# Designs tried in a protein design run: designed miniproteins, single chains, continued (3). Part 40

Each design is a single chain, and the fold is of that chain. pLDDT is the mean over its residues in the fold that is shown.

## One batch from the design tools (miniprotein)

Design m9370
Fold by ESMFold2-Fast:
Structure m9370 (fold): chain A 79 residues (1-79)
Amino acid sequence: LRPGDEVEIVFGIGTPEGGVALVKAGEEEHLVALSPAAMRRLGLSADRVSGFMDLRVTVSGVRPGRDSNGKPVQEIDVA
């Protein structure tokens, strides 16, 4: 993923360790970490799990991150 990409958030969850989401960019699916700003924008928190979202958003930032298992993934900001 790159800044400016339009993605569909298929699934998003908040956990005490941070947010994670499954996003679809064209035909490709990516598991991503969500920045604290992205979590707030999507209405996710450590105490609120959203599940399926089916939201189209624009990626505004990308950096190295980790999923809930510590696996390297991209962390994204959304606009």
Scores: mean pLDDT 73

Design m9371
Fold by ESMFold2-Fast:
Parts: structure tokens; sequence; C-alpha cells
Structure m9371 (fold): chain A 95 residues (1-95)
């Protein structure tokens, strides 16, 4: 299921991301209340991948997201989402 979430982040639609995250939560026995934060984090990762040209940086971002999914900790998902958002905000303000 983690591999399905990562594939949906690489190539999928918003609906495919939501479906993959929902299946991941069910397989891990995690609460449905974690769905919004994990879906939002997955969408942030997908958006960051779309603007990242360096393949090593893309793979590092996907590995960080994999670690979030393996942990099952929504706090780690929130932290990754915030870091990506801050990076984009800094680039928009300073670029």
Amino acid sequence: SIDAVLEAVRTGSDAEIEAAVRAYLEEKGLPEKYLPILVDTAREVQAELAITKDEAEREELLERFREVLESGDPKKALELSIEIGIKRLKKAVLG
C-alpha cells in the first residue's frame, strides 16, 4: 500500500491519491481522521516533484515521504507538508 501511495504521488490524479491513502490507512489500521493531513501532504509532495528537475532531489523527497508513511505518524506528515510550503513561500518571496 505504501508503494501504491508513492505511485499515485508520482503519476496519479487527486482522486487516485485519496484512494491510495485511504487504502493505506485501512491496511495499517490507522484512523480515518488522518486522511486529510496525509492526502494534503501527498499532494504537496506531488506538486514539489513537478517543479524539481534534479532526479536525486526527487528521489530524496519520495524517500522522506516513504519514511512518513512507514511511521504511520500524522505529525511527521504535517511537518513534511509545512517544510515544503515554507520552501515554496521562500522561493516565491526571494526569487
Scores: mean pLDDT 85

Design m9372
Fold by ESMFold2-Fast:
Structure m9372 (fold): chain A 79 residues (1-79)
Amino acid sequence: SIEEIKQEVIAIYKEYLSDPSITLEEAIKRLLEVVKKYAPEKVEQFEKKLKEVLSLPKELQYPALQRLILEFLAELEKS
């Protein structure tokens, strides 16, 4: 269900925020696996956006990641 997908995405984000051993790259890889599993038609779009986050200055990475997570969750609700 859409709610299960949302909970999976939220869990990945919460783990990233609470566990300093999880790198931004690892969090992005985990998020891409969720996109590949549930919204394969959007993989290319979100992969490009997530890769751009890694190229941003450190100060911009966290807010950019948060915006992408919210965007993905909003896209799931529009289905």
Scores: mean pLDDT 78

Design m9373
Fold by ESMFold2-Fast:
Order: sequence, then C-alpha cells, then structure tokens
Structure m9373 (fold): chain A 78 residues (1-78)
Amino acid sequence: HMSLVEKLAKMSDEEIKKFFDEMVENLIKNGATLEQAKELFERLKELIEKHVDPQTAERIRKYLEEALKKFEEELKKK
C-alpha cells in the first residue's frame, strides 16, 4: 500500500511518462473535464513537492506538465 507519490519516486523516466500517458488516456475515455484534470494535476503536484526530494520532484513535475498539455490538446480535437 505505497502512496502514489512513493511509487512515482521509484519509477524510471520511461515508467513515469507511461504512467501519466495512461492517466491522460483514462481521463479522456471517462469524459473528464479540463477543470477536473487541472484539479487532479494540481493535487498531484502538491503531494510530489511535499513528499519527494527536490531533484526527483522536478523530474516528475516535467512529465506531469507534459501530460496536462497533452490532455488539453486532446480536448481541442473533440
């Protein structure tokens, strides 16, 4: 029962990217709004910054920001 943040901290760059890509795909499939996605990503960012060392937090934030941009672009196609 490791927290999501602890799991992300142990992941490789490839694993983190895949995790967030799958999260975006699931949000789109389930009809999530831009507001809901922004709220989820903001909460994840806060948890990462509080519980992870600065170096690892910076790495994870990069993929998180890329995932949010991908979600916004996918919504524009609908």
Scores: mean pLDDT 78

Design m9374
Fold by ESMFold2-Fast:
Structure m9374 (fold): chain A 60 residues (1-60)
Amino acid sequence: SVLDKVAAGLANPTSQEGADNYAEAVRTVDPSLLEDRNMFTGEAARLYMDLVAQVEQAKA
């Protein structure tokens, strides 16, 4: 799934390569899905939520 790919790509997001990968992943995944917490559980959901928060902060 896309979340599994995101979780794997975010293993080391502090690197420039990791940052590019997660930015592309956010454009692919719809953040509105996070409204349904039932759909996202475990580590993948946590990483996805963190990724979305980071992108929103960068836009601010």
Scores: mean pLDDT 53

Design m9375
Fold by ESMFold2-Fast:
Structure m9375 (fold): chain A 64 residues (1-64)
Amino acid sequence: MLEELQKEAYEFGKKAALEALKNGETDLRKKMEEFLKSKNLSEEEKKAALEAWNRGALEALATA
């Protein structure tokens, strides 16, 4: 279900951003690409997942 995918992407993006901050890693694109590549997604699902992942990552970085 799309909503479940968006929740997973949001949480994964948030986790990736927090781990990057702890480890001094600034390039989150590779983590995002690995997440998307691990899923067999349609174009619409990829867009929704990207938006959710970016939202999670940005929210984590903004509140850190």
Scores: mean pLDDT 75

Design m9376
Fold by ESMFold2-Fast:
Structure m9376 (fold): chain A 94 residues (1-94)
Amino acid sequence: MKIEELEKRVRELVEELSKKVDPETAELLRKLAEKAIEAARLLAEAGKEEEAIKILEETIKFLEELLETPPSKETVERLKELEKRIEEAKKEAE
């Protein structure tokens, strides 16, 4: 499944970022990844596979941008917005 490949990519990106950022930021990124993966699985089980893929792809894009650009105030705001979207998507699966 494409979802399993996207989950693996999210985990790989968080591991790489955790080596390059401060411990507090690394913990926030790990929590974001765990929430995104959980939400995607719940959405897929509910038959909302397109929404599951979208959440994982948005998470991957955010993490890839962090590898190329130093973290900023805008980065923290984007992280909070993405976390909110993940929580809303998870609620849609219920």
Scores: mean pLDDT 79

Design m9377
Fold by ESMFold2-Fast:
Structure m9377 (fold): chain A 108 residues (1-108)
Amino acid sequence: MEELVKRIEEVLKKLEEKVKNTPEEEREEARKWKFRKETELGVLEVKIAVYLTIKKRYEKKLAEAEKKGAPQEEIEELKKKLKEAEELIEKGLEELEKKIKEIEKELE
């Protein structure tokens, strides 16, 4: 996670530099391209943040259910939802890494 955050910060700096180094005549298109890439990264970051929030909610529900001696069926359903959230986080992180690599290549 921390490594991906640093890579995003580096990519955002390079996007800004690319716009500044673009001739004035092409600079508006470069700014629009930069905004699209920032938006694509931001959407993936928000998606991961949402799944992390869902994971925390199910972790709390599972802990409370276990403490109260809830029915086994309820505990198993909560564990299944927690696993689904974890899988979505993993997939989201993979998509984010692929997007970072794509932008890094476009910046070459």
Scores: mean pLDDT 86

Design m9378
Fold by ESMFold2-Fast:
Structure m9378 (fold): chain A 87 residues (1-87)
Amino acid sequence: SAEVEAAREAVREALERARELGLISEEEMKKMIEALDRVAATESDEATLLAMGVTMQELLDLAREKGAPEEFIEELRELTVRLAALA
């Protein structure tokens, strides 16, 4: 759906921002994006939303642990709420 595709783009942007902030490496970012793209290509929208939710929860936990900017933590929190609403 268009909503799931928009959510996928938001998740990609969050992963790119996490790399820019030094929370994950370029290699880790690429592996996460490739894994999510594979789920989206082969599985249902519901499975894609679940995979994105798990990835965003892991990123949120990492951001909190590493003391990322509050604005980024809030962005991730809002994205997890959005993903849950689409499920």
Scores: mean pLDDT 85

Design m9379
Fold by ESMFold2-Fast:
Structure m9379 (fold): chain A 70 residues (1-70)
Amino acid sequence: SEEEKKELVKEIIKSAIETMREIAEEEKDKNLAEQKLNLIKKKVLELAKKYNVDPSKAIAEIEKIKKEHL
């Protein structure tokens, strides 16, 4: 169902944000880290738009990671 797909997309986004935090913490090249985070952010926003998931919480967490580590 569309509802089940939407919930799966929310889980995928949550996992992507966890991966972004690991990249921000572990990647010594901060310019490369920012490029990797921006690439994942783009894919997260594309998924959210395609499945009509509110991206607000994801955007807030991504911006927090960037401010904390970059």
Scores: mean pLDDT 86

Design m9380
Fold by ESMFold2-Fast:
Structure m9380 (fold): chain A 74 residues (1-74)
Amino acid sequence: MELSPAENRMITDFLTTVQTAITTASSRGDTTKVNQLTQVQTDFLNSIPTITSEAQLQAAIDQTQAQINAIMAS
């Protein structure tokens, strides 16, 4: 798939957000949350080839962000 510059920016910005969450969990010694966040990141990355529009990418980001929020709130 060919990603637009906007889609590439969305992915890069979101991956930075995910990495910040992983780093925060890691700095607290929360190995369980680190593992859960890493799995969520992997699932998101594996979904990228199935995305055909910016709207689908935004939906995938929103769903993944909700999972991250749930993990961090637990």
Scores: mean pLDDT 84

Design m9381
Fold by ESMFold2-Fast:
Structure m9381 (fold): chain A 85 residues (1-85)
Amino acid sequence: MEKLAQEAVELFEKGANAKTLEEAYEYGRKAGEKLAQVKKNGSEEEFEEAQNRMGELGEKKAAEGVDPDILLAASEGIIEGLNES
């Protein structure tokens, strides 16, 4: 389970580091798919912890000056990946 949560966070970080909105969205979607696997196979607490890690990373990237549109695209991708799974 922890491995899936870590993979989701790493995919979101790739999205936050993307140079295009389309790349950010696709990495976010893949992160959402991994997060959906955490939700399906793990506890509610494991899912919440994974979401919290992603939120903290997003705040850190925003503070580092990452484009808000890139962060938004990655977040929208996560929602799509969660819903498709």
Scores: mean pLDDT 81

Design m9382
Fold by ESMFold2-Fast:
Structure m9382 (fold): chain A 87 residues (1-87)
Amino acid sequence: MEFEKELKELAEKLLKEGKVTEEEAEKMASSAEAAVEIVAKVYGLSEEEKRIGLGTLEAARWLAENADAPDAEKRAQLDALYAEMKA
C-alpha cells in the first residue's frame, strides 16, 4: 500500500528529469507492473532482467527514496540490485 505512494514519487521524479512522459508517469503510478516495464525502458534493462521483477520493484522503491541522487548513482544501484537478484 505504501509502495503505491513510492511509485508515484518515482514517476514524478523521472518525469521532472525528462526520462518518461506524463502518460508513462501516470501508468507507473497506477500499476507496479507498468512501473517495472517503464523503469526497464528508462535504464535499458533486458527482458530477462524484467523477469526478475521483484528486483526491479525493489529498485523502484530505492529510486523513490533516493530521487535526488544523480543518474550515475541511480544506474549503479539498479545494476547492483539486479546482480544480487541473479546470484
Scores: mean pLDDT 69

Design m9383
Fold by ESMFold2-Fast:
Structure m9383 (fold): chain A 78 residues (1-78)
Amino acid sequence: IIEDVEKALTALSEGNFDEAISYLKKALEKAKEQGDEETARLLERIISLVEEYKKTGDEILRDAAILGAAVLLVTLKN
C-alpha cells in the first residue's frame, strides 16, 4: 500500500494521471484485502478526485487529490 501511494503521488506530481489512478487502484485492492476500510474509503475518494479532474480540468480537484494522497502517505508511515 505505502509503495503504491508513493508511486501514485510521484505520478500526480509529474502529470501522469492515468498512471496515478493505476497505482491508487492497486493500493485500494490491497487495503480491501487487508480489511482496512478507512484507507480504502480515502483511496476511493482520491481516485474520484483525479478522475473528475481529468474530465473537468479543475485544478482544485487535482490539488485536493495530491493533498489527500500526501496526508494518507504520512498516516500510513506512522
Scores: mean pLDDT 80

Design m9384
Fold by ESMFold2-Fast:
Structure m9384 (fold): chain A 100 residues (1-100)
Amino acid sequence: SMAARRAEAERLLAEAERLFAEAKRLGDQGVNLTRTVGSAEGQKLMQEALRKVEEARRLAEEAARLDPSLRERAEGLIEEAKRYMEEAENAFVRAAALSA
């Protein structure tokens, strides 16, 4: 039914939002570990964060596919994820340089 499709799309988008929030937490920890402990420890958390961001993007895209009314919200999450990835990569590089 259309209602079941909408419910599944909303579930996927909510899961994407949760994964993205977790990815941001892990990415921030990765930058801090790079600064305080070492780049190898920070890199492990950063790689996990990037994997979760990619999973969140896939779920958001699937949600928009199931319910086009969620497209704007899903695209918003995808754009925020792209911006965060760029900012996190720059922060990681800066932290690693300061730790060298």
Scores: mean pLDDT 83

Design m9385
Fold by ESMFold2-Fast:
Structure m9385 (fold): chain A 105 residues (1-105)
Amino acid sequence: MTVAILISDDPAELERFAERLRAAGAADRVYGFKATKESIEKALKLIRDIIEKNPETNILAGPLRKTADGVWEFRGGIAPSDTPEQVEEEIERLKKEMEELYKKS
């Protein structure tokens, strides 16, 4: 199973991107969060809860960013094959990227 956890300050683009991921079969479940401190904390908690309760889940996570070409993208994730050290490194990286989005909002 693949779960996508997306952060954006644009709720319309968040919903559009979530619909595209579902339609493409790229994620079985999609969760959207606002680019606020409280929502980011909830998103990070959800990531940890999924790892603990459903360790077989592929997690795609990150802030939605607009590229120089005007295309929306996100990147980052945790796979069942990742070591505990790789998981913590990725969570810390995601937290930093999500907090940068919050600071710009």
Scores: mean pLDDT 74

Design m9386
Fold by ESMFold2-Fast:
Structure m9386 (fold): chain A 105 residues (1-105)
Amino acid sequence: GPLVEVKEVKVPDVVKGRTIEVKATIHNSAPEPMKVKVTAEVVDANGQVLARAEKEVTAPPGDHEVTLTIELPEGTPSGEYTVRVRAETEDSGSLPKEAKFTLEL
């Protein structure tokens, strides 16, 4: 499997307002620190990407928590949304991990 993977994605069950804090746990199976690009996307019920955040980190061996902040566009309706998180290295990308939240405005 890939040396770096997303093990867990945490978002609040209910988000009030347009700013979402996403906490992703990245696991590095390599014996050395790895440069990782972490991407978080908010996806609607139709599979459309509404907003995206990206962060480059140096992940030490084992589990590392990365926090990303996403701001949704003005006029995003209340409802259920999915956060999709990916981790990419120079050699590979991980399968996305998803978490759901409810947006209340």
Scores: mean pLDDT 85

Design m9387
Fold by ESMFold2-Fast:
Structure m9387 (fold): chain A 85 residues (1-85)
Amino acid sequence: MLSDETPLGKRAAEVLREEIELTMEVMSLTVEIQTLKKKKNPTEEDKKELEELEKRKEELSKRIQELSAELEALLAQLQAERAKA
């Protein structure tokens, strides 16, 4: 079980919280992107907004992947500490 009382557990909780927040933002961006793509007659403004949203989604997805890797490393370290104790 994840514990917030150890320094390592606290960092794992922080990383998990950030990953959840960014994942929710990516879901919101995905809905907006799909809504814009469903427009039969997109304006030049709609096209620019779509490009900006897709770029933002890509940046957030990369950050989520980095946080996921950090979380896996932190969880492995927490398991190792439990085995040593």
Scores: mean pLDDT 80

Design m9388
Fold by ESMFold2-Fast:
Formats: C-alpha cells, structure tokens, sequence
Structure m9388 (fold): chain A 84 residues (1-84)
C-alpha cells in the first residue's frame, strides 16, 4: 500500500539522520501493514534493543505477538510497555 511505502521512506530519512531505533519502528510498521507479522516483530525487537524506553515499540511488538497467536508473550510485552 501507499502507506507502507511512505513508512519505508520515513525509515530511510531516520536512518540518514542516525535515528536507527525510529527507522526500525517505521520498517516494522510497514511490514505489519503488509501482513508480514514475523518481519514486523523482528524490526520492533531491534527498535526495543536500540531504545528500550520506546513505549510504542513494546506496544507494537505485543500486538504482533497477538496476531501470531502468542498471547503469553503479548502480555509480557504489554506489561513492559506499561512500566515505561
């Protein structure tokens, strides 16, 4: 979709500016919109690794875990987001 393409363009801009965690978040969101949940989860985990205080990345990872049927993992990531 055009939205996924726009998110990837934003990710490239963030990469050029050195905001790698934010770039990973936008790449993950683009993958999510395309239904590539495993790829979205990989990018969200990279975003969390680079910036563990990014509440949005934890929330988005939890949503992906639910889409993959992994309710226990989803609850853990959601709980972590509430602590931030």
Amino acid sequence: SHMAENLRLAAEIFKQLGFDAQADLYEGRAAYLEGNFETALEYYKKAIEKNPKNKTAWQMAADVYRKLGKEEEAKKFEEKAKEI
Scores: mean pLDDT 87

Design m9389
Fold by ESMFold2-Fast:
Structure m9389 (fold): chain A 75 residues (1-75)
Amino acid sequence: MDEVIKLVEEGIDLLNAGDPRAVEAFEQAAKKAEELGDTETANILRKSAELARQGRRDLAFFYAAITLAMLKLEK
């Protein structure tokens, strides 16, 4: 779970910097969440990656940020 949190934080930082690597960071976070059995978190993070790929940065940020907040509260 900590690795998923780290990848989401990296993705958000890259997204805010306008770096296209934000898409890869969210995709890697989704893969790690799925490996841990958290399919719902993985699906939301894949949605963030797709929105970032489409240039819809505000929506990508929203889904990633709410996911990050939920993950930090469930520790």
Scores: mean pLDDT 82

Design m9390
Fold by ESMFold2-Fast:
Structure m9390 (fold): chain A 66 residues (1-66)
Amino acid sequence: DPAEEATRAGTLGVLAAAEGDYGTAAAHFRKAAQYAEQAGDLETARRLRAQADTAERHARKAGVTL
């Protein structure tokens, strides 16, 4: 069930972000967005992509100390 998979992947993304693992969080949010699209929930997919982008920005900040 793509909707259940989207929820599960989204939850894993939140847990990874809470642990400071933003790279893993971004990967989970991207996977959740793909499942949301498969379920036909384009609004949820858009929101999950935004969360993935935010997590990637945090991951890049950890790797780039300008």
Scores: mean pLDDT 80

Design m9391
Fold by ESMFold2-Fast:
Structure m9391 (fold): chain A 80 residues (1-80)
Amino acid sequence: SMEEVEEKLRKIAEEIIEKAKKLVEEEGVPVSDALGLALQEFVKKHNELAEEKNVSREERLKLLLKIASEIKDKMDEFAA
């Protein structure tokens, strides 16, 4: 279901955000670079999950963009 896909993607996004925060805090990676890596990893994980589920391409794309925006917002908030 789309709800199951969204829940899994949100969990993946949460893990990716925490990893990105660790790169900034522990490794001194610039926030912009950590965000770029986070978004790249999220797109990869989304594509892998999309291949496992029979939901519409349009709905998957909308969900991808929505959660990617949330990742950016969380990293921007962390940087403030």
Scores: mean pLDDT 81

Design m9392
Fold by ESMFold2-Fast:
Structure m9392 (fold): chain A 66 residues (1-66)
Amino acid sequence: SKLVEELAELVLKGDIEAARSKLLEAKKQGINPAELGKQVAELLDKEGKHREALIARLLGLEVASE
C-alpha cells in the first residue's frame, strides 16, 4: 500500500520523527499503528533491511501505546 511504502522510505532515510507523526495520523484515522508498523517491517525485512524493520516494528508499538 502507498502508506506502507511511504513509512518504509521515512524509516530507511532515518526520519524517525516524520515516521512517528505519520503513524500517529494513521492511528487517529482508525488504523492500528502496531499492525501498520508490522507491515512496514515485513516489507523492509524482504529487502534485507533488518535493522530498519526492527525500528518500524518498535515505532508502531510505541505509537499504539500512546
Scores: mean pLDDT 88

Design m9393
Fold by ESMFold2-Fast:
Structure m9393 (fold): chain A 55 residues (1-55)
Amino acid sequence: MPTIEGELGGPATVTFPDGSTGKGIVVRQEGDTATAVVTFSNGEQKVVTGKVVPA
């Protein structure tokens, strides 16, 4: 499960289970779970749901 570090509506860092990272925007947060739109270096965008990492 990916981990998401960031605030709702703000920039986020998403860490994937393979150790890779992506940057995005948090569009939803519910308890310990968040959803972010991540833009990769190749311009591809993905919607990712993961666990919130405490700041």
Scores: mean pLDDT 76

Design m9394
Fold by ESMFold2-Fast:
Structure m9394 (fold): chain A 83 residues (1-83)
Amino acid sequence: SAAVETARRVARALLAGDKAAAVEILEASGFLGLTPEQRAALLAEPDPLRAFRFLASALDVPEEEVERIERALRARDAAALEA
């Protein structure tokens, strides 16, 4: 699914420390865009898992896939996000 693939791409960017790429991926996916306040909050969040949780509610991703992505982020396992 396009939503799952977008979520994985966002998670990979966050794990790499590239929050700008994560925002760009979300905006390109047809997400309405972050408010300036939401964008600032995301960029200020140093933890990839917390940053992903902030964005996960904006993506139409099944709970099981969110859980899988969160496990990969906790493990810092970029390869698990490639599937």
Scores: mean pLDDT 74

Design m9395
Fold by ESMFold2-Fast:
Structure m9395 (fold): chain A 66 residues (1-66)
Amino acid sequence: MSPQQQMREKLYAEFDRFVREHPDLPQSVKDGMRAALDTMVADPSLTEEQLMDGLRQMFRTALRRA
């Protein structure tokens, strides 16, 4: 697989683990995070570093809303 495909799979695996570990998060927050992640992953201009930073920032924001 390409490095980009491996990173994409890693990002979704991290997201799935976060959602599983935080079942108390509102469904609207989970849906919003998934939509944002899908948008970021679809953007070919974003680097691996930017994708990872974006994911971490999403987790931090979601936990503040919980």
Scores: mean pLDDT 78

Design m9396
Fold by ESMFold2-Fast:
Structure m9396 (fold): chain A 100 residues (1-100)
Amino acid sequence: MNEELIKRLEEEAKRAMERLKHFAETGTPEQGAAARKAYFYVAGLANLGIAEGKSGTNPETVELGLETARYVAESEISDVEDTAKLAEKALKEAEEKVAA
């Protein structure tokens, strides 16, 4: 259990999602599509990490979510397609850990 990490995940995920929303509104159609996908992946990963962190199972999902959210929050629109792939991979890894 790490209530402080869960709180930080909530804060960083919100920051990452706002960053991606801005990219979706200001980027090219292709960048906007990637940003919307990344937004979905970050939201899914954050929700999963918060749930697992609160239940005390798979605490590594909180850390993965936090690291991913921080990366996304500091990312540039020019890298948004790679950012979306990174977020998708992180969500898939978290889902596989939870399913085990």
Scores: mean pLDDT 85

Design m9397
Fold by ESMFold2-Fast:
Structure m9397 (fold): chain A 95 residues (1-95)
Amino acid sequence: MEEKIRKLKKEYVELLEKEDDEKRIELARNVTEALLSNERLEELEVFEAGIELLKRKVSTLEEAEEILKERFGEELAKEVIEKTKELLKKNEEEK
């Protein structure tokens, strides 16, 4: 399990570094952070979701919510998206 988590973290970081769209980078980072803060999710599931967002080139909260709904269900997806909105707002305030 630990070895799989390390490989997923590495893949996530590599995909993040290869992404040229700043909005996609910011969205993937903040969604992944929101997922990591959720007590119902294991680190493995979090990085798999983050990787999928980057591979699907997701640039909007609506697109992210759809992927999260398919992975975790509607309630968890909505909770993660609301947390992501909070993180995005905080990041904008920090300039």
Scores: mean pLDDT 81

Design m9398
Fold by ESMFold2-Fast:
Structure m9398 (fold): chain A 68 residues (1-68)
Amino acid sequence: AKYLAVVYRHGQPVGYGEGDTPEEAVEAALKKSPNGDEVKIFDAEGKQVASGSGKTAEEAAKAALENL
C-alpha cells in the first residue's frame, strides 16, 4: 500500500489501515478503530506526512487529511 493511517486513543495505537491514497488509508483505519483522538498518516517509505487530533477519531482524521 502507498499509505498507512494509524488511529491513537490516549497516545496508544488502537488501529491502522492501508490504502493507495491517504483518504483510503484513513477510511480503513476508522473502520477498525472508530474510537480515537489522534490520526497519523505515513507514506510508503514510513515517513509521517500528516497528523491530526480531535475529540473523535473522525475529527482527528479530518484534521490529519487537512494537514497533508
Scores: mean pLDDT 84

Design m9399
Fold by ESMFold2-Fast:
Structure m9399 (fold): chain A 60 residues (1-60)
Amino acid sequence: SKEIAEKLVKLLENGDVEALLQLAREIQENYSTEEKKEIIKEAVKLGAEQWVPLLEQLLL
């Protein structure tokens, strides 16, 4: 969802690695592969395109 993508981007911008890994784990446990791909697409719309390889490793 957009709200989750916004949280991910904020954590990436802040460099909060521990919170980022915790949120990534919660996404892995609660979301389908298609929903995770949509979260990554929403993150790209928010300016996180440079982080796509990291997000794919953490979420997919």
Scores: mean pLDDT 83

Design m9400
Fold by ESMFold2-Fast:
Structure m9400 (fold): chain A 68 residues (1-68)
Amino acid sequence: SKEEQLEALERELLGRVLAAVDARDLAGVRAHIDAFRERVRSLDLPEEELARIEAGLDRALAQIEAAV
């Protein structure tokens, strides 16, 4: 299902972001988030779900940038 695909993509993103943060690679964090956005857009999710996901990504990136 799209929900299962999204959950798998979110777990993959979390692992990649944590590794990039550990390496202090902010450019890598941005690249992983951008790749995730493209994959999520290909899932043709409802507008409300897509907006919620994008808001979550914006919050996560802001927190990471504040910590680095």
Scores: mean pLDDT 82

Design m9401
Fold by ESMFold2-Fast:
Structure m9401 (fold): chain A 94 residues (1-94)
Amino acid sequence: SDLVEEVLKKAEETIEEEKKVLEKKIKEAKNIEEAKKIAEEALKGFEENFVPFVEKVAASLSDPEHQKKLLEFAKKKKEELKKFLEELLKEKEK
């Protein structure tokens, strides 16, 4: 369990650092169209890189409960990232 918890904690820290970079990029975007492109590329990168990585790690684990925890984490973080980006875009339009 400790290894899974350490992996989740490191992933959480990395996601929070990436969110700060994304917030800066969206705020510095010249217009809403550029900001939307940045947000779309960020979500695509998360879906194409992070989610498959988590699925591969989950598939390598022997404990079904640990597999479920990793898959639920990836799903939750995708939804949180989507909401975070949607809020930044709404602020950019104001």
Scores: mean pLDDT 82

Design m9402
Fold by ESMFold2-Fast:
Structure m9402 (fold): chain A 81 residues (1-81)
Amino acid sequence: ALARLEEALELLEKAAESSPEEALVLAQQAIRTLYPGERGDQLIAGLQQLYKLSKEQFMKLVKGQREAVEAQVREMKAAQA
């Protein structure tokens, strides 16, 4: 649903401009919004692991995910026009 993608995008946009600590919380919320259940749990576990290993790579992933979700939102809005 478009609304769910827009909610996740807002969280990821905030995360991309936040400290790594704040970005982790916001990115986890974005994952929960897009991927409820076991898939979301697995993605969050992987994200937490990456955060512990490299905050730089973690922030790179957050920014990349923001761009990917933004592109999906644009595509869905274009399809509804």
Scores: mean pLDDT 82

Design m9403
Fold by ESMFold2-Fast:
Structure m9403 (fold): chain A 91 residues (1-91)
Amino acid sequence: TEATIARLRELLRETLERLGRLLGAEEVAQQAVAAVDSLPRPTIAQLLWALEQAIAYARSQLPTLSPEQQAEVERLIAEARERAARLVAEA
């Protein structure tokens, strides 16, 4: 639904911004948010794929982080995936 797409877009934007801050990759996160915002009518599948790409990038950076930062990133990933799954199930 249009409401589901809007909520997934909000979740993706929030997740990208939070990951960018945690990883010190705010410029990359800003570019990713701009790319998502440029999509006039994204599909649920496109937004879910973009979320998984953000997760893959975050996981690639884990070895460069402290154990405390790694735990925070993994918590954010788990939260984002749970929220996305709930939104899709309600669609």
Scores: mean pLDDT 82

Design m9404
Fold by ESMFold2-Fast:
Structure m9404 (fold): chain A 91 residues (1-91)
Amino acid sequence: LLEEIKAKLAATTDPGELAHLHLLLSIYYYRTGDEEKAEEWFEEAKKYAFESGDGLTGNLWSVDSVKEIKDFKVLSGRFIEEQLKIYELTK
């Protein structure tokens, strides 16, 4: 899973996809106990969300920390399989 998400990051330059992939890694690290790394990836996700101007931006700007985001619905239909895998592996 982690390697799959990182491979997708290396393959894209789209700000919207970058925002979602950074958010997925942030949630992964938070749920596996690495809160510092989770916040670092979350700040990058917010930067790309701002650049993309998509619906993810509104949700991320209302949140101070990834700790407040535990609902994968915030990710709005992109990378659904990866979202489900993170949830399943971090139960």
Scores: mean pLDDT 70

